Designed miniproteins, single chains, continued (2). Designs and how they scored, part 59

Each design is a single chain, and the fold is of that chain. pLDDT is the mean over its residues in the fold that is shown.

## One batch from the design tools (miniprotein)

Design m6027
Fold by ESMFold2-Fast:
Structure m6027 (fold): chain A 58 residues (1-58)
Amino acid sequence: GKQVRDQAEAIARELSDAPAETALKAFEELEKKMRQQGLPTGPVVAIRLEVLRRLQDR
């Protein structure tokens, strides 16, 4: 839901300058939580890809 997306965006902001592995682990945990609740992971995956793209600019 919206709360999960807001959490993913908050993680993205905190991890903007973090190593890619750290960012990926945080998003993987969020995606696992969403799957456990039967929620679609698409929005979280999209945000994760944006974070990875931004980390290439460091």
Scores: mean pLDDT 69

Design m6028
Fold by ESMFold2-Fast:
Structure m6028 (fold): chain A 70 residues (1-70)
Amino acid sequence: MAEAQELGSKTLEYATEAVRLGGEKGDGEVSLRATELYKRALEAMRNGDIEALQEALEKAEALLKELKEA
């Protein structure tokens, strides 16, 4: 459905940015966590799991905020 695809796309964008920033800062743990969020978003999109997508999006946003604050 359109909502799942829009939420998933946004989550993938945030997770991809977090992977990139974590790599640039040399923080492998952050990059790994962001990669896990990316994988969860892909699976939630395939299953149409809106709740899982919303949770992944919030976690990806929080991770990006922490990375930008450092």
Scores: mean pLDDT 78

Design m6029
Fold by ESMFold2-Fast:
Structure m6029 (fold): chain A 85 residues (1-85)
Amino acid sequence: MSKEELDEEVELALLTMQVAIAKNIAERAIKQGNKDLLDEVLKELETIQKRLEDLIARSTSPRIRAEAQAVLEDVKKLIEEIKKK
């Protein structure tokens, strides 16, 4: 594994963790009816979406691109679910 590929692996892992955390916070905010917290989570998810799209565009690794694309689809679905509330 090259340093460039390792750096992309770390970035993808951190983004994946951030998505999991954001999903947990969103579920709690929905249960509590906390609109302000949902707005903050939505803003964070939109930032994560842009970072995933950038990683996909930059990466020369088919594996990293495929995994990042899967995470991106999860983010898009979560954003749609939040916006419907």
Scores: mean pLDDT 85

Design m6030
Fold by ESMFold2-Fast:
Structure m6030 (fold): chain A 67 residues (1-67)
Amino acid sequence: MNSSMISAAMLHGMAGDHEAAGELFREVVDRGLPVTGEDVQMARKLGLTALADEVGRRAGLSDEQMA
């Protein structure tokens, strides 16, 4: 499930504020909040591919969960 913080990150990314989106995604992982493969896929669709891979790995997601 998307946390309110992940939802805010997606809204910033859709608005073209990739820096704020990146900070919010990293903050989710830093706080130990749940991250799903769907959240990682959304980050990739926003053009944040390196961040998506970083966040997915740090959250302990498998390749299947990130694909």
Scores: mean pLDDT 71

Design m6031
Fold by ESMFold2-Fast:
Structure m6031 (fold): chain A 65 residues (1-65)
Amino acid sequence: SMIEDALLKAMKGEELSEEEIKALGDAMKNNAEELQELARKIAEEEKLTGEQVAEGMGLIAGGIN
């Protein structure tokens, strides 16, 4: 899933493509709760820190939407 892959990249501090940025922005605008829940599940599976999750979600909310 593009959204899942883009979320993981954002939380890991990796560069996103314009398509990934648009997809994350659209997801945040249309269903922020579902995007946040998906990010939580990915973070649990990938053992990401709370700081990585917060930074990735902050980037999406502040810079991509």
Scores: mean pLDDT 76

Design m6032
Fold by ESMFold2-Fast:
Structure m6032 (fold): chain A 72 residues (1-72)
Amino acid sequence: SRAEQLAKALSLAVDLPALTPGLRRLIEQLAAGASAEEIREAWRMWREAVAGRVSPALEAELDAFVAELLRR
């Protein structure tokens, strides 16, 4: 599903110190065709998968980015 594709792309960031421009663009392209519900579902799936395993700084960066995608 599109939500699963978005969740997988978000998961690529977990091992990075910050979102790379390339990964940000990939997520934006996947989100461009996605509904708000699919984006919210992807974020829920990602949070479940990475529970307690990401830095607070990276989680905050991704949360802000997902909020931007939802304001589209």
Scores: mean pLDDT 77

Design m6033
Fold by ESMFold2-Fast:
Structure m6033 (fold): chain A 61 residues (1-61)
Amino acid sequence: MDELNRAVAEALKDSTDPAAIQAALGLVKAAMEGDQEKVDEYLARLASIDPAAAARVRAAL
């Protein structure tokens, strides 16, 4: 969880698209709730918007 939060914070800092920021925030929320289906969904959305940010987050999962 801490590793994921850190990876998402780094991804948000580098993001140039507000939709990527929203997807990353949704992913953190889903991960904190233990909702794996939502984590996968938001990760896929992030990957379509910002694949570099998605790769960083995926590495922390």
Scores: mean pLDDT 75

Design m6034
Fold by ESMFold2-Fast:
Structure m6034 (fold): chain A 78 residues (1-78)
Amino acid sequence: SAEELLEEMERLVEQLREAVRAGDLERAEELAARIQELGHQFAAHPEADDPELQARLQEITARLVEVGRELAARLAAA
């Protein structure tokens, strides 16, 4: 379901943040690819336009932006 796709994305975003903080770039790359795949599956889902699901997607997107900023800062510091 669309809800299950968002739940999986939420779990993967937390794992991605942990991988970035650990400096595990290989793991981060794998997780980012899986999140992108789930995002495409969600966008194709017939219930993707549900306002509550869209609100959850916006929260997930905000967390992804935060993780991307952390990654950029760590790469600049290295």
Scores: mean pLDDT 84

Design m6035
Fold by ESMFold2-Fast:
Structure m6035 (fold): chain A 76 residues (1-76)
Amino acid sequence: MTVGQQNTIDNADIAIRRHNDGDYDGFTFYARSTAYSARRLGWDSQSDRLLSGIDNQDWSGVQQTLNDIRRTARRN
């Protein structure tokens, strides 16, 4: 696992925890950080879905995409 993959997982994990704590500002910040990290890894489609979900306030879609990114990072 690369440092970039670990950083992407860590940001996604933090985003999910912030959502569970009701910290929506933290959730949005770390979700965007996850999108930027995923793009640096070449996961442009997942990054675009995450950013689009945030902009459209599709919080369920954002959480699904965060979990998808976490699984992709752990497998590669």
Scores: mean pLDDT 84

Design m6036
Fold by ESMFold2-Fast:
Structure m6036 (fold): chain A 88 residues (1-88)
Amino acid sequence: SRIEELEERLKERIKEIRKEKDEKKRQEAVVELVTEAVKELNENVEDLAKLDEAEKREVTEQMFAQLELEELKRKGDLEKIRELSKKV
């Protein structure tokens, strides 16, 4: 589906963006990518094309928050693995 293709593109682009050393530029690039993704969905998916500007912003913010949450989970798992490795 277009949503699955979009998720794969987002994941690949996020990996590239995470290599950016400036945190502000990295965050701006993520927001821009998510905004472009929402625009593409709105143009091609009837349900999303009917969203008003406020609803579009909410979807963008939710996608951004989900990406941050996934990154925090990944970092947490790495810290747990490091702690376990030190005890062996």
Scores: mean pLDDT 57

Design m6037
Fold by ESMFold2-Fast:
Structure m6037 (fold): chain A 81 residues (1-81)
Amino acid sequence: MKLSREEAIEKSRYALKIFFKYTGSLQKAVEAINRLDIATQRANGSTTVTVDGVTITLSTPDLAEWTREEMEAIAKALAAA
């Protein structure tokens, strides 16, 4: 589903903030988010995706529906890889 511009901006800001918190680098945060987006697109509706050898189970393949808690768990897992 297409998010409103305001909702998309808020989710993007939160994702960038949380990934930056765990990676310690803006470049690494952006790279991790981009790799996750590519992996979810390749999963073709699967709730299980693999990014850089890390296997992640999602409640939904739709990134727009992810909770803040799910984003933080994913950021932490990818930063640990």
Scores: mean pLDDT 67

Design m6038
Fold by ESMFold2-Fast:
Structure m6038 (fold): chain A 111 residues (1-111)
Amino acid sequence: SMEEKRKRIKELFEKALELVDQLIALARQHAPSLVPELERIKNLIEEAIKAVDAGDFEKARSLLLQIQLELSRLRDRFDAEVTDPAVRAQMDALIAEVSRLITEALELLDE
């Protein structure tokens, strides 16, 4: 149902926000130059939640595609700026999980 689909998508977005907040906390300590990019991704996810709540799935889809592009660009920057291998591995794992959640939300929108 559309109601169940909306609920599932919002749960994915809420999980993504928690992971982005963890990335922001790590970036404040280890790569402060990346904080504005992470805040932008957070804002895009919050806008996607509002679009889903409004029933604007076209806008939600557009925002999710933009989030995927921003996450891809962010990964390239982490390779250059995060020098601690343990922190890099943790940040890479968080980015991969956010990317997975966004991809799953896109797949649900296309159902």
Scores: mean pLDDT 87

Design m6039
Fold by ESMFold2-Fast:
Structure m6039 (fold): chain A 87 residues (1-87)
Amino acid sequence: VEAELRELIEAIRRGDLEKALELLRRLLEEGVPEQRILDALLEFVRRELGEEAVEELLRIYEDTLKVYDRKKALEAAVNYAILLSSQ
């Protein structure tokens, strides 16, 4: 699980959206808790991009969650993390 989470973060660093979404879907299918995946994303964004980026990521996650489900909210968060990391 930790290795797969690390691979997801590396895909995000590379801006590889297709691979990041594939890895996210695999983690969810394997029963990794959605909160654990979100926590890993938040830790990465806080470490690399700072607290304002964390606040924006959480806003996108929460707004998506109000209309869709946690899977869609995590997909939106991954997309945004890549956008922020790519500059």
Scores: mean pLDDT 82

Design m6040
Fold by ESMFold2-Fast:
Structure m6040 (fold): chain A 98 residues (1-98)
Amino acid sequence: GKEYADEAIEAARKAAEAGNPVLAGSQAFATAMAYGSALGKEGADIGYQRGAEAWHLGGVGREAARDSAKQGADTGYNGGATPKEASEVARQAAEAAL
């Protein structure tokens, strides 16, 4: 659930802050969505959406990303995803895009 999303968010935030926060993070998670497994792709999407919130994209965009990430995290976690798996996929994608 929430721990799953929180770990993915933290990975996304750290990667985005390494360079240009918006550019690095957005490119990283777009890449993660392309090559992850179904479960990994959901985890990457959660990390991406919550990372976008951390980048201060604006009110409505941030809230929509947060709600989607929360629903996706709950679905992924109920399907057996671990927070570590979600964070690992998100972090690999963020690092690869930098």
Scores: mean pLDDT 44

Design m6041
Fold by ESMFold2-Fast:
Structure m6041 (fold): chain A 65 residues (1-65)
Amino acid sequence: MVQDIQQKLNSLSREEIEERAAFAREVLARDPDDADALLSLSLYLQALGKQEEAARYQARAQEAA
């Protein structure tokens, strides 16, 4: 859930958010249509201040769902 991911982001360090974003990218390298990975990556990118990239992955997540 979006709320669950956002709550986790508040408790994670920047390094941990970057690590989770990297993991989501690895999932997408194997399955580019993984809606959960696309949505998670968009939220991690938002937390890292990369709003343009986050918006692109969020749009892809909606198409993949």
Scores: mean pLDDT 76

Design m6042
Fold by ESMFold2-Fast:
Structure m6042 (fold): chain A 84 residues (1-84)
Amino acid sequence: METLKELTELAERVKKELNLDVDLQTLTRIVGMIKGGLESGLSEDQVVDAVGAGVLLRTGSPSLARYYEELARRMIPVVRKILE
């Protein structure tokens, strides 16, 4: 099972690789959604859609959902590389 520590370490590595200015707690949640989706056999588009839906439900903001969908597309290749 994934631990919060493992997800936080993955998020820190992604933040460093992509030079992101997003806070670590938010990145840890998004990384968790990406990792879980990829391990469940979801496509990249399905993972991006899941991240966007999660952000929209939590924030009520379509613009934030779109922002994090675009960010997730950039994060997915880095997450895959790290999990390799």
Scores: mean pLDDT 82

Design m6043
Fold by ESMFold2-Fast:
Structure m6043 (fold): chain A 80 residues (1-80)
Amino acid sequence: SPELREKLLRKIEEVEREIEAFEAEHPNPSPQVAHEIESARLLVEQAREYLEQGNLTMAGLLLIAASSSLFVAKRMAERE
């Protein structure tokens, strides 16, 4: 639906902003943190591509995966 697509786009934009904020706060991350944040960026990019293709299910699943990688990056950075 158009409403679901718009909601997914807003969530993708939110995750993209959180990734940018995290990168700004952590300009020299460890290799492990760098790997997780890079994974989050790739997953969000794929989520956007699936959204553009009209595949809302795949866009949603990849968005969840991106959020998970970002969460792991944040938790790892807090422990270092």
Scores: mean pLDDT 89

Design m6044
Fold by ESMFold2-Fast:
Structure m6044 (fold): chain A 74 residues (1-74)
Amino acid sequence: SMEEIQKEIDAIFQDLESETDDKEEIIKTLEKLIDYLNGLRDYLIANNAPSSVIQGVEEKIKLLKERVEELKKE
């Protein structure tokens, strides 16, 4: 289900920093996750998913983009 997909994405996001200390690898992984979430958002919109679910995905995309920019500044 869409809820299960979102929870799995959340788990991946939370564990990401504990999987590697390589900043460049973390950035690349986050950018791939952002691409995946953009695709998921488009899928959800096309399938008339609840606005709360779509907003949740969009908010995560924003947070991930902000995290990538912060990592790039270090």
Scores: mean pLDDT 75

Design m6045
Fold by ESMFold2-Fast:
Structure m6045 (fold): chain A 85 residues (1-85)
Amino acid sequence: SSIEQESQELQEAKDRIRALLAAQGVSFSDTDVNSLAALAILLAAGEASVADVERALSHYAPERKAAAVAAVVSVAEWLRQQRAS
């Protein structure tokens, strides 16, 4: 069903967000990673812009915000490539 597909896509996005944040030397809670993965899915679908992502992450310190935005954008691009195949 679409719910199982959405759950799987969210889990894959979460795993990729964690890996990208770790590569940048930052760590986030599971709750934060879930939110970032959801933003990546919305961005990939064209339902949010990069500016919307930056606004949603304005509560983070500048270094953490930059890392989170970079991770979200990277995962959104990967999701678009997967969906195009």
Scores: mean pLDDT 82

Design m6046
Fold by ESMFold2-Fast:
Structure m6046 (fold): chain A 58 residues (1-58)
Amino acid sequence: MTLTPEQLIRLIAEAVGADPDVLDEKTREAILNLQRALGLPPDGVPDEELVAAVNADI
């Protein structure tokens, strides 16, 4: 995979203006919204399935 889960979290945090070193509410909501958009269960966990789906969509 091109992105790691940690790198994906950082990119999402940067995109929503949150601190990438802290998994805050903005980052969690962005992960949930991304999971819903990709048809994944919205559990808020940036797992390997989410990373693979993002890499496939890019």
Scores: mean pLDDT 70

Design m6047
Fold by ESMFold2-Fast:
Structure m6047 (fold): chain A 72 residues (1-72)
Amino acid sequence: LTPEQAVVRAAKILLDAGADNDTASRAVKAAYEHRDDPQAAREAVEKVLLDAGFDPQTARRIAEEVARLLAA
């Protein structure tokens, strides 16, 4: 995946999971800002989703998937 394709795929995952455009944008930005640290990227995305009212199990699963796409 190119970085651009990874961002589009991550955004789709977030929107499909029920995130609004603002939450999806914030989560993608958080992962990308921490792209050099997969653990930090996952934690940052998880926090964004928890703050948006996502269930902890769902937030963690989505955060792991998004971080895997955007951080290496």
Scores: mean pLDDT 82

Design m6048
Fold by ESMFold2-Fast:
Structure m6048 (fold): chain A 75 residues (1-75)
Amino acid sequence: TSTVVLSVSQARQMVSGLDQTIPKQQRVADRLLSSDDPRLRRGGEIMRRRIRQQRVIRRVLVQAVRQNRPAVISV
């Protein structure tokens, strides 16, 4: 497992990107999960797990920006 260190500026950029991307991914996941097709529902579940991980990362980034500290993320 690798650790990535992001500057405060990089953390702000990533928060902005996640704020754009997460709502779009959530809408797609919701459509997939509403499908009668088991394959599409499986895709929705995978996307939902990814979104949860992205929201955890976003919280770490937001705290780093608020505290004016570099963000440390495990990948």
Scores: mean pLDDT 85

Design m6049
Fold by ESMFold2-Fast:
Structure m6049 (fold): chain A 57 residues (1-57)
Amino acid sequence: SEVRELILEGASYAVIGLGYYSKYLFEGGSEEDKKKGDEYLEKSQRLSKEALRLREE
């Protein structure tokens, strides 16, 4: 299912993004870690939105 593939890929990006944010907040990470976190969370959100559109079509 294309919807399942988008959900799994989106979840993967969310985990990566949260990992960068954890580094930024708790491990003395840099603004670059925050920026990478933002980029991966944005990718995750876009895939989730696409999956929602395909499911409700």
Scores: mean pLDDT 83

Design m6050
Fold by ESMFold2-Fast:
Structure m6050 (fold): chain A 85 residues (1-85)
Amino acid sequence: MEEEAKKLIEELKETLKSLGYSDDQINSSIERTQAAVRKALEYYKQGLISEEEAKELIKQLANLSLTRPGISVDEVLQWVDEYVK
């Protein structure tokens, strides 16, 4: 689970670098993804979602950061909360 999250975050970094984003833009996008992934993993560890649901959430969060780089950390965290609760 945690290894899968790390892999998705590294894939996000490589994709953003390939598209010519600055280090600051990449770091901002990674911070958004990492915060949301940590929250999804916390819900999984608490038994609020299944392992399959957690994996799907992490995948969707990585894709969201790629397709909507302007989305805020708070908006992504709210999306996770609405999915689980």
Scores: mean pLDDT 72

Design m6051
Fold by ESMFold2-Fast:
Structure m6051 (fold): chain A 55 residues (1-55)
Amino acid sequence: GAMAAARALIAENLAKVRELLDGIDGPMTREDAEKFRELGSAVGPAARALTAADA
């Protein structure tokens, strides 16, 4: 269902954020920063969707 899809999306995005941060040993590039910001932006709406579906 929609909740399962939202959970998977959140988990996947968090894993990608962790991998990006773990891979950055030196200064963050602009591309890395943009990807990080996009992943963070996507998680917010997904988390809200989970809350709405649970209610």
Scores: mean pLDDT 69

Design m6052
Fold by ESMFold2-Fast:
Structure m6052 (fold): chain A 69 residues (1-69)
Amino acid sequence: SAAELAAALQRALGLSPANAAALARRLVEKIREGRLDAQDAILLGLALHELGVPQEEIRALTTRLLVNP
């Protein structure tokens, strides 16, 4: 969810709650469009790492979202 993503971005990047929420909303919109740029993929990866997702799963998920089959 956007709230979980925002909390993870706060921990990973040291962002304020407002900045983390804004970034999380942007990332959710990009995911909904099915397209992430490289910077968005890096930010999503950092958030997933903070949520305890294994590195191999982070790689698979971010790669899938970058490539629209």
Scores: mean pLDDT 76

Design m6053
Fold by ESMFold2-Fast:
Formats: sequence, structure tokens, C-alpha cells
Structure m6053 (fold): chain A 58 residues (1-58)
Amino acid sequence: SMEDLEEIEAKADALNAEGLATKDREKIILSASLSLNLAAYRLFGDEKALENGKKLIE
């Protein structure tokens, strides 16, 4: 849903900002993973990528 996409995007942005500010490797990697899954869904309709993104933000 649109709500899921917005949640994944917001989480990716927050993790990237926090990770870069604190040099937290784990947050940077999680942010990149969320962004990649979001891009795969938005650009290619990859439903599995959307499922993966939702699991990562729980």
C-alpha cells in the first residue's frame, strides 16, 4: 500500500541520516537495503522487494 511505501522511505531516510551522523555501519547498511527494495518495487513492480522492505522495518 501507499502507507507501506511512505513508512519504508521515512525509515530509510532516518536511518541514513542517523548512520552518517554517528558512523553507525549497521544503520547505513539497513538504510541502503530499504532504499534498494523500495527502488525495485517502484521501478519494476517487484512485490517481493516490498515484502522485504516491510519485514526490515518491523
Scores: mean pLDDT 86

Design m6054
Fold by ESMFold2-Fast:
Structure m6054 (fold): chain A 67 residues (1-67)
Amino acid sequence: MEDEFKRLVTAIAMLKAAELLAAGESEEALEERREEILEEARKEAENSTPAEKEAVLAAARALYAAG
């Protein structure tokens, strides 16, 4: 279902954005790269196994709950 795919793409994008922020990127730089991050996340989502999907969603949920 497209909704599940969108959720996975969003989760991967959130994790990538969090990693970039931790590496010292500014929020403005992340906003400029938002479309690129989403595109990369989409490609990763397409190549994810069911186990990887669950791991990513769990990691994103943990990050969201912590923030």
Scores: mean pLDDT 77

Design m6055
Fold by ESMFold2-Fast:
Structure m6055 (fold): chain A 90 residues (1-90)
Amino acid sequence: SSEARFEAATPLAEEALKLADFEETGVTATEEEGEVVLSNVKDGGEIKLTAKKDAEGKLVLTGLEVTLGKDPKSAEAVRLLEKALKIYIE
């Protein structure tokens, strides 16, 4: 069910939110992968995380898409990108 998919993605979303200090905009998961969308409303940036199950059935981050805020040279845009990279590699 969709509820079971969200339940699988929720721990990933909570961990990502704690690490990045971004506002949660949505969580979507499938049988093979999960997708977490976080938004930094201060800079207008958005981070989209993709997770897939490994050989042990655990969700592992496999993709990252970042939309920078209106000023890509701003300190907030740099923070958004840095936090996104940190989530991806941790």
Scores: mean pLDDT 51

Design m6056
Fold by ESMFold2-Fast:
Structure m6056 (fold): chain A 84 residues (1-84)
Amino acid sequence: DLEEEKKELLEGLKKQKKALEKAKENLEGAKLEDIEKALEEVQKYIDALEGKPSISDEEIKELAKEALEAEDYKTARLLEEVLK
């Protein structure tokens, strides 16, 4: 069930975002930059999976490619489904 899988992934990403936001409060320098980059990446995945019009089809394709390169086949498949 792709709808259930998408909801589970979105919940996981939203939890990851909250954890990264809390971690950011106690970090500085290069570690803070790494967390900020991770937050931006997580937000892009959330926006893509929610089908927000602010994210382009080309950006969704790039995220799917990055997920495949990371061997995250479930996320890649769900992003491909968003593109129809």
Scores: mean pLDDT 77

Design m6057
Fold by ESMFold2-Fast:
Structure m6057 (fold): chain A 75 residues (1-75)
Amino acid sequence: SARERLLEQVKALRSQAEIYKKLGYDEESKTLFELVRQAEEAIAAGDLDRAQELVEEGRNYALEIDKKLAKESLK
């Protein structure tokens, strides 16, 4: 179901936020956790369109951080 897929995507973003926190990226981790929280609340409210937008925002944010990390690891 759409709800089930969104829950899995939110879980993946939460895992990514935990990884950033463990690596010392406190601001990036905090931002992702805030997006995860909002997405979970949207899913609980039945607003799957809003939840999808929040998940996409979180995914794009994580992708930007991962690109930055990849560049830093090449130096």
Scores: mean pLDDT 85

Design m6058
Fold by ESMFold2-Fast:
Structure m6058 (fold): chain A 89 residues (1-89)
Amino acid sequence: PIKKGSKDAKVGWFLKKLAEAAGYDSSTIPVTKELTEGLKEFREMFGLKVTNVFDDDLENAVKEWQKLNNLKVDGVIDKEAEEAMKNYK
């Protein structure tokens, strides 16, 4: 699972997927302007430099994404959350 403290390449991959999902179909997800701008910043940051650090800010962004997608809100990206991200439209 990808969670706070994770330092592997999957952290960067998931963050990119989360940002893409939020940008691709933001109209179906009632996200705050702050969350949307934060994910855009993360997207740009990871486009230039990849970080594999899962910090508090990313954990909070994941919890908001989980809440909006009716998933368990624990800030942990398990297999269920990964599948939801892969099938997100």
Scores: mean pLDDT 55

Design m6059
Fold by ESMFold2-Fast:
Structure m6059 (fold): chain A 70 residues (1-70)
Amino acid sequence: KERIEELVKIMQEVDKETQKKLEELAKEAGVSIREINTSLSPQHRAIRVELLRFSLELMEKKLKELEKKL
């Protein structure tokens, strides 16, 4: 129950960092965030996969840090 508040904080932090990464990738590719989210092009799909990978890695890192508090 107490863990849910800690998990919510981690989720909010991951969402914030993932949003920044999305903005950076959109800028590098010269496309809008909407195009990345809706496009079926291989390039835009690759960007979505990279974002998913980034968010998962960051989530894992944050969860491991939480566990270290013991």
Scores: mean pLDDT 76

Design m6060
Fold by ESMFold2-Fast:
Structure m6060 (fold): chain A 91 residues (1-91)
Amino acid sequence: MSKEEELEKISKMSREELINYLLTEIKPENLEEQEFLGELINYLLLDDPSREPDLLAFLESHRDSKSKVIREALAAVYAYLGRLDEALELY
């Protein structure tokens, strides 16, 4: 599957499917990546549309990360939110 095909697939996921994807496909290699993934999943678990600006601010604060793991997780969440251009830039 190409990166564009994977992002398109992620954009159609439910919140629960996205959380499962992050837990199964994203493999943290260090503490920074583990802490990032844990906080990201906590934002997704809030199930409150009024908290989407907080999630977007969290994603934006990590856009300059050089970690491939963090960038892949960011791309998945941006794709889920329908922000495919931002997701594609992170690959």
Scores: mean pLDDT 80

Design m6061
Fold by ESMFold2-Fast:
Structure m6061 (fold): chain A 65 residues (1-65)
Amino acid sequence: DGLRLAQHVSGLSEEDIDEILALYDAGRYEEAAKLIHEKTGVPPLTPEEAKRLAAGLREARALDV
């Protein structure tokens, strides 16, 4: 689940989340996956898992309104 995956990394700082989303938006998925791995210890994500994570992180940011 993308939502469950996003919750798994919800402990990341706002700076880490912004960097991950920026890398994802730039199509730099491998770099985004490496950053997540370095910060959380999560193994490399599949493209589907990375997409769900990005969606969940965006949703979490939208709730800050």
Scores: mean pLDDT 65

Design m6062
Fold by ESMFold2-Fast:
Structure m6062 (fold): chain A 100 residues (1-100)
Amino acid sequence: SPLSLLDEVEGAADVLRMLLHVLPGMSEAEQARAAEDAITLLDRLIAKMEEAGMPQEVIDELRELRDRLRRARAARDRAALESTLQETIAFLEEVGAQLA
Protein backbone atom coordinates (compact mmCIF):
# COMPACT_ATOMS: atom_id res chain seq x y z
CA SER A 1 0.00 0.00 0.00
CA PRO A 2 1.22 3.57 -0.61
CA LEU A 3 2.43 5.11 2.65
CA SER A 4 0.98 8.39 3.89
CA LEU A 5 3.41 11.31 4.29
CA LEU A 6 3.08 10.84 8.09
CA ASP A 7 4.11 7.16 7.74
CA GLU A 8 7.12 8.19 5.58
CA VAL A 9 8.21 10.85 8.15
CA GLU A 10 7.77 8.48 11.14
CA GLY A 11 9.57 5.67 9.27
CA ALA A 12 12.51 7.97 8.47
CA ALA A 13 12.76 9.09 12.13
CA ASP A 14 12.75 5.42 13.27
CA VAL A 15 15.57 4.47 10.84
CA LEU A 16 17.67 7.47 11.94
CA ARG A 17 17.09 6.63 15.65
CA MET A 18 18.37 3.08 14.98
CA LEU A 19 21.45 4.46 13.16
CA LEU A 20 22.17 6.91 16.02
CA HIS A 21 21.89 4.06 18.60
CA VAL A 22 24.47 1.83 16.80
CA LEU A 23 26.75 4.65 15.52
CA PRO A 24 29.21 4.73 18.53
CA GLY A 25 30.14 1.05 17.87
CA MET A 26 30.74 1.53 14.12
CA SER A 27 34.04 1.61 12.24
CA GLU A 28 34.80 4.67 10.06
CA ALA A 29 33.74 2.68 6.95
CA GLU A 30 30.45 1.62 8.61
CA GLN A 31 29.81 5.25 9.71
CA ALA A 32 30.43 6.49 6.13
CA ARG A 33 27.94 3.91 4.80
CA ALA A 34 25.39 4.77 7.53
CA ALA A 35 25.71 8.48 6.65
CA GLU A 36 25.25 7.66 2.92
CA ASP A 37 22.11 5.60 3.73
CA ALA A 38 20.75 8.47 5.90
CA ILE A 39 21.40 10.98 3.06
CA THR A 40 19.58 8.70 0.56
CA LEU A 41 16.65 8.35 2.99
CA LEU A 42 16.42 12.16 3.41
CA ASP A 43 16.63 12.70 -0.40
CA ARG A 44 13.63 10.37 -0.89
CA LEU A 45 11.71 12.01 1.99
CA ILE A 46 12.39 15.52 0.56
CA ALA A 47 11.00 14.37 -2.83
CA LYS A 48 7.85 13.01 -1.09
CA MET A 49 7.42 16.27 0.84
CA GLU A 50 7.73 18.30 -2.39
CA GLU A 51 5.08 16.06 -4.05
CA ALA A 52 2.81 16.58 -1.00
CA GLY A 53 3.19 20.40 -1.19
CA MET A 54 4.83 20.80 2.23
CA PRO A 55 5.89 24.36 3.21
CA GLN A 56 9.17 25.56 1.64
CA GLU A 57 10.70 26.21 5.11
CA VAL A 58 10.25 22.51 6.08
CA ILE A 59 11.83 21.31 2.80
CA ASP A 60 14.73 23.81 3.11
CA GLU A 61 15.46 22.72 6.72
CA LEU A 62 15.65 19.03 5.65
CA ARG A 63 17.93 20.00 2.73
CA GLU A 64 20.26 21.85 5.14
CA LEU A 65 20.28 18.85 7.55
CA ARG A 66 21.03 16.51 4.59
CA ASP A 67 23.89 18.80 3.44
CA ARG A 68 25.28 18.86 7.01
CA LEU A 69 25.31 15.00 6.96
CA ARG A 70 27.23 15.12 3.66
CA ARG A 71 29.81 17.52 5.18
CA ALA A 72 30.16 15.41 8.35
CA ARG A 73 30.69 12.26 6.23
CA ALA A 74 33.30 14.01 4.00
CA ALA A 75 35.13 15.33 7.11
CA ARG A 76 34.87 11.92 8.91
CA ASP A 77 33.49 13.91 11.86
CA ARG A 78 31.65 11.46 14.14
CA ALA A 79 30.54 14.19 16.58
CA ALA A 80 29.06 16.28 13.74
CA LEU A 81 27.36 13.15 12.31
CA GLU A 82 25.84 12.28 15.74
CA SER A 83 24.64 15.85 16.47
CA THR A 84 23.16 16.26 12.95
CA LEU A 85 21.32 12.89 13.25
CA GLN A 86 19.92 14.01 16.65
CA GLU A 87 18.74 17.34 15.18
CA THR A 88 17.24 15.58 12.12
CA ILE A 89 15.32 13.10 14.33
CA ALA A 90 13.97 15.95 16.51
CA PHE A 91 12.92 17.92 13.40
CA LEU A 92 11.16 14.88 11.84
CA GLU A 93 9.35 14.18 15.16
CA GLU A 94 8.08 17.80 15.18
CA VAL A 95 6.97 17.54 11.50
CA GLY A 96 5.26 14.20 12.25
CA ALA A 97 3.38 15.73 15.22
CA GLN A 98 2.12 18.55 12.95
CA LEU A 99 0.92 15.99 10.33
CA ALA A 100 -0.83 13.71 12.88
Scores: mean pLDDT 88

Design m6063
Fold by ESMFold2-Fast:
Structure m6063 (fold): chain A 94 residues (1-94)
Amino acid sequence: MTPEAARADADRLLAARPALLEAAEQAVADARAGRGDPARIAALGIQAVAADETARALLETNPDDAEAQAKARELLALARRLREAVREALALEA
């Protein structure tokens, strides 16, 4: 991973963050209502993995860059939030 590619991926995910958080809340709400969508839940899980991997790439390729470290922390927080929503939605489906 190049430093530039990692930044581009981070910027894309952070720009999508509000929509991803809304999708996560909707997935949990739908699961609670008995209308869970396994494909939607799986898609959120994929986005959580992408956010975690992008954060790691940023930290590895930009170790002394305060802006990259701040973006990595935001991506790790996003990944955690999406994983929590996925776990909650799956528990409601079980």
Scores: mean pLDDT 85

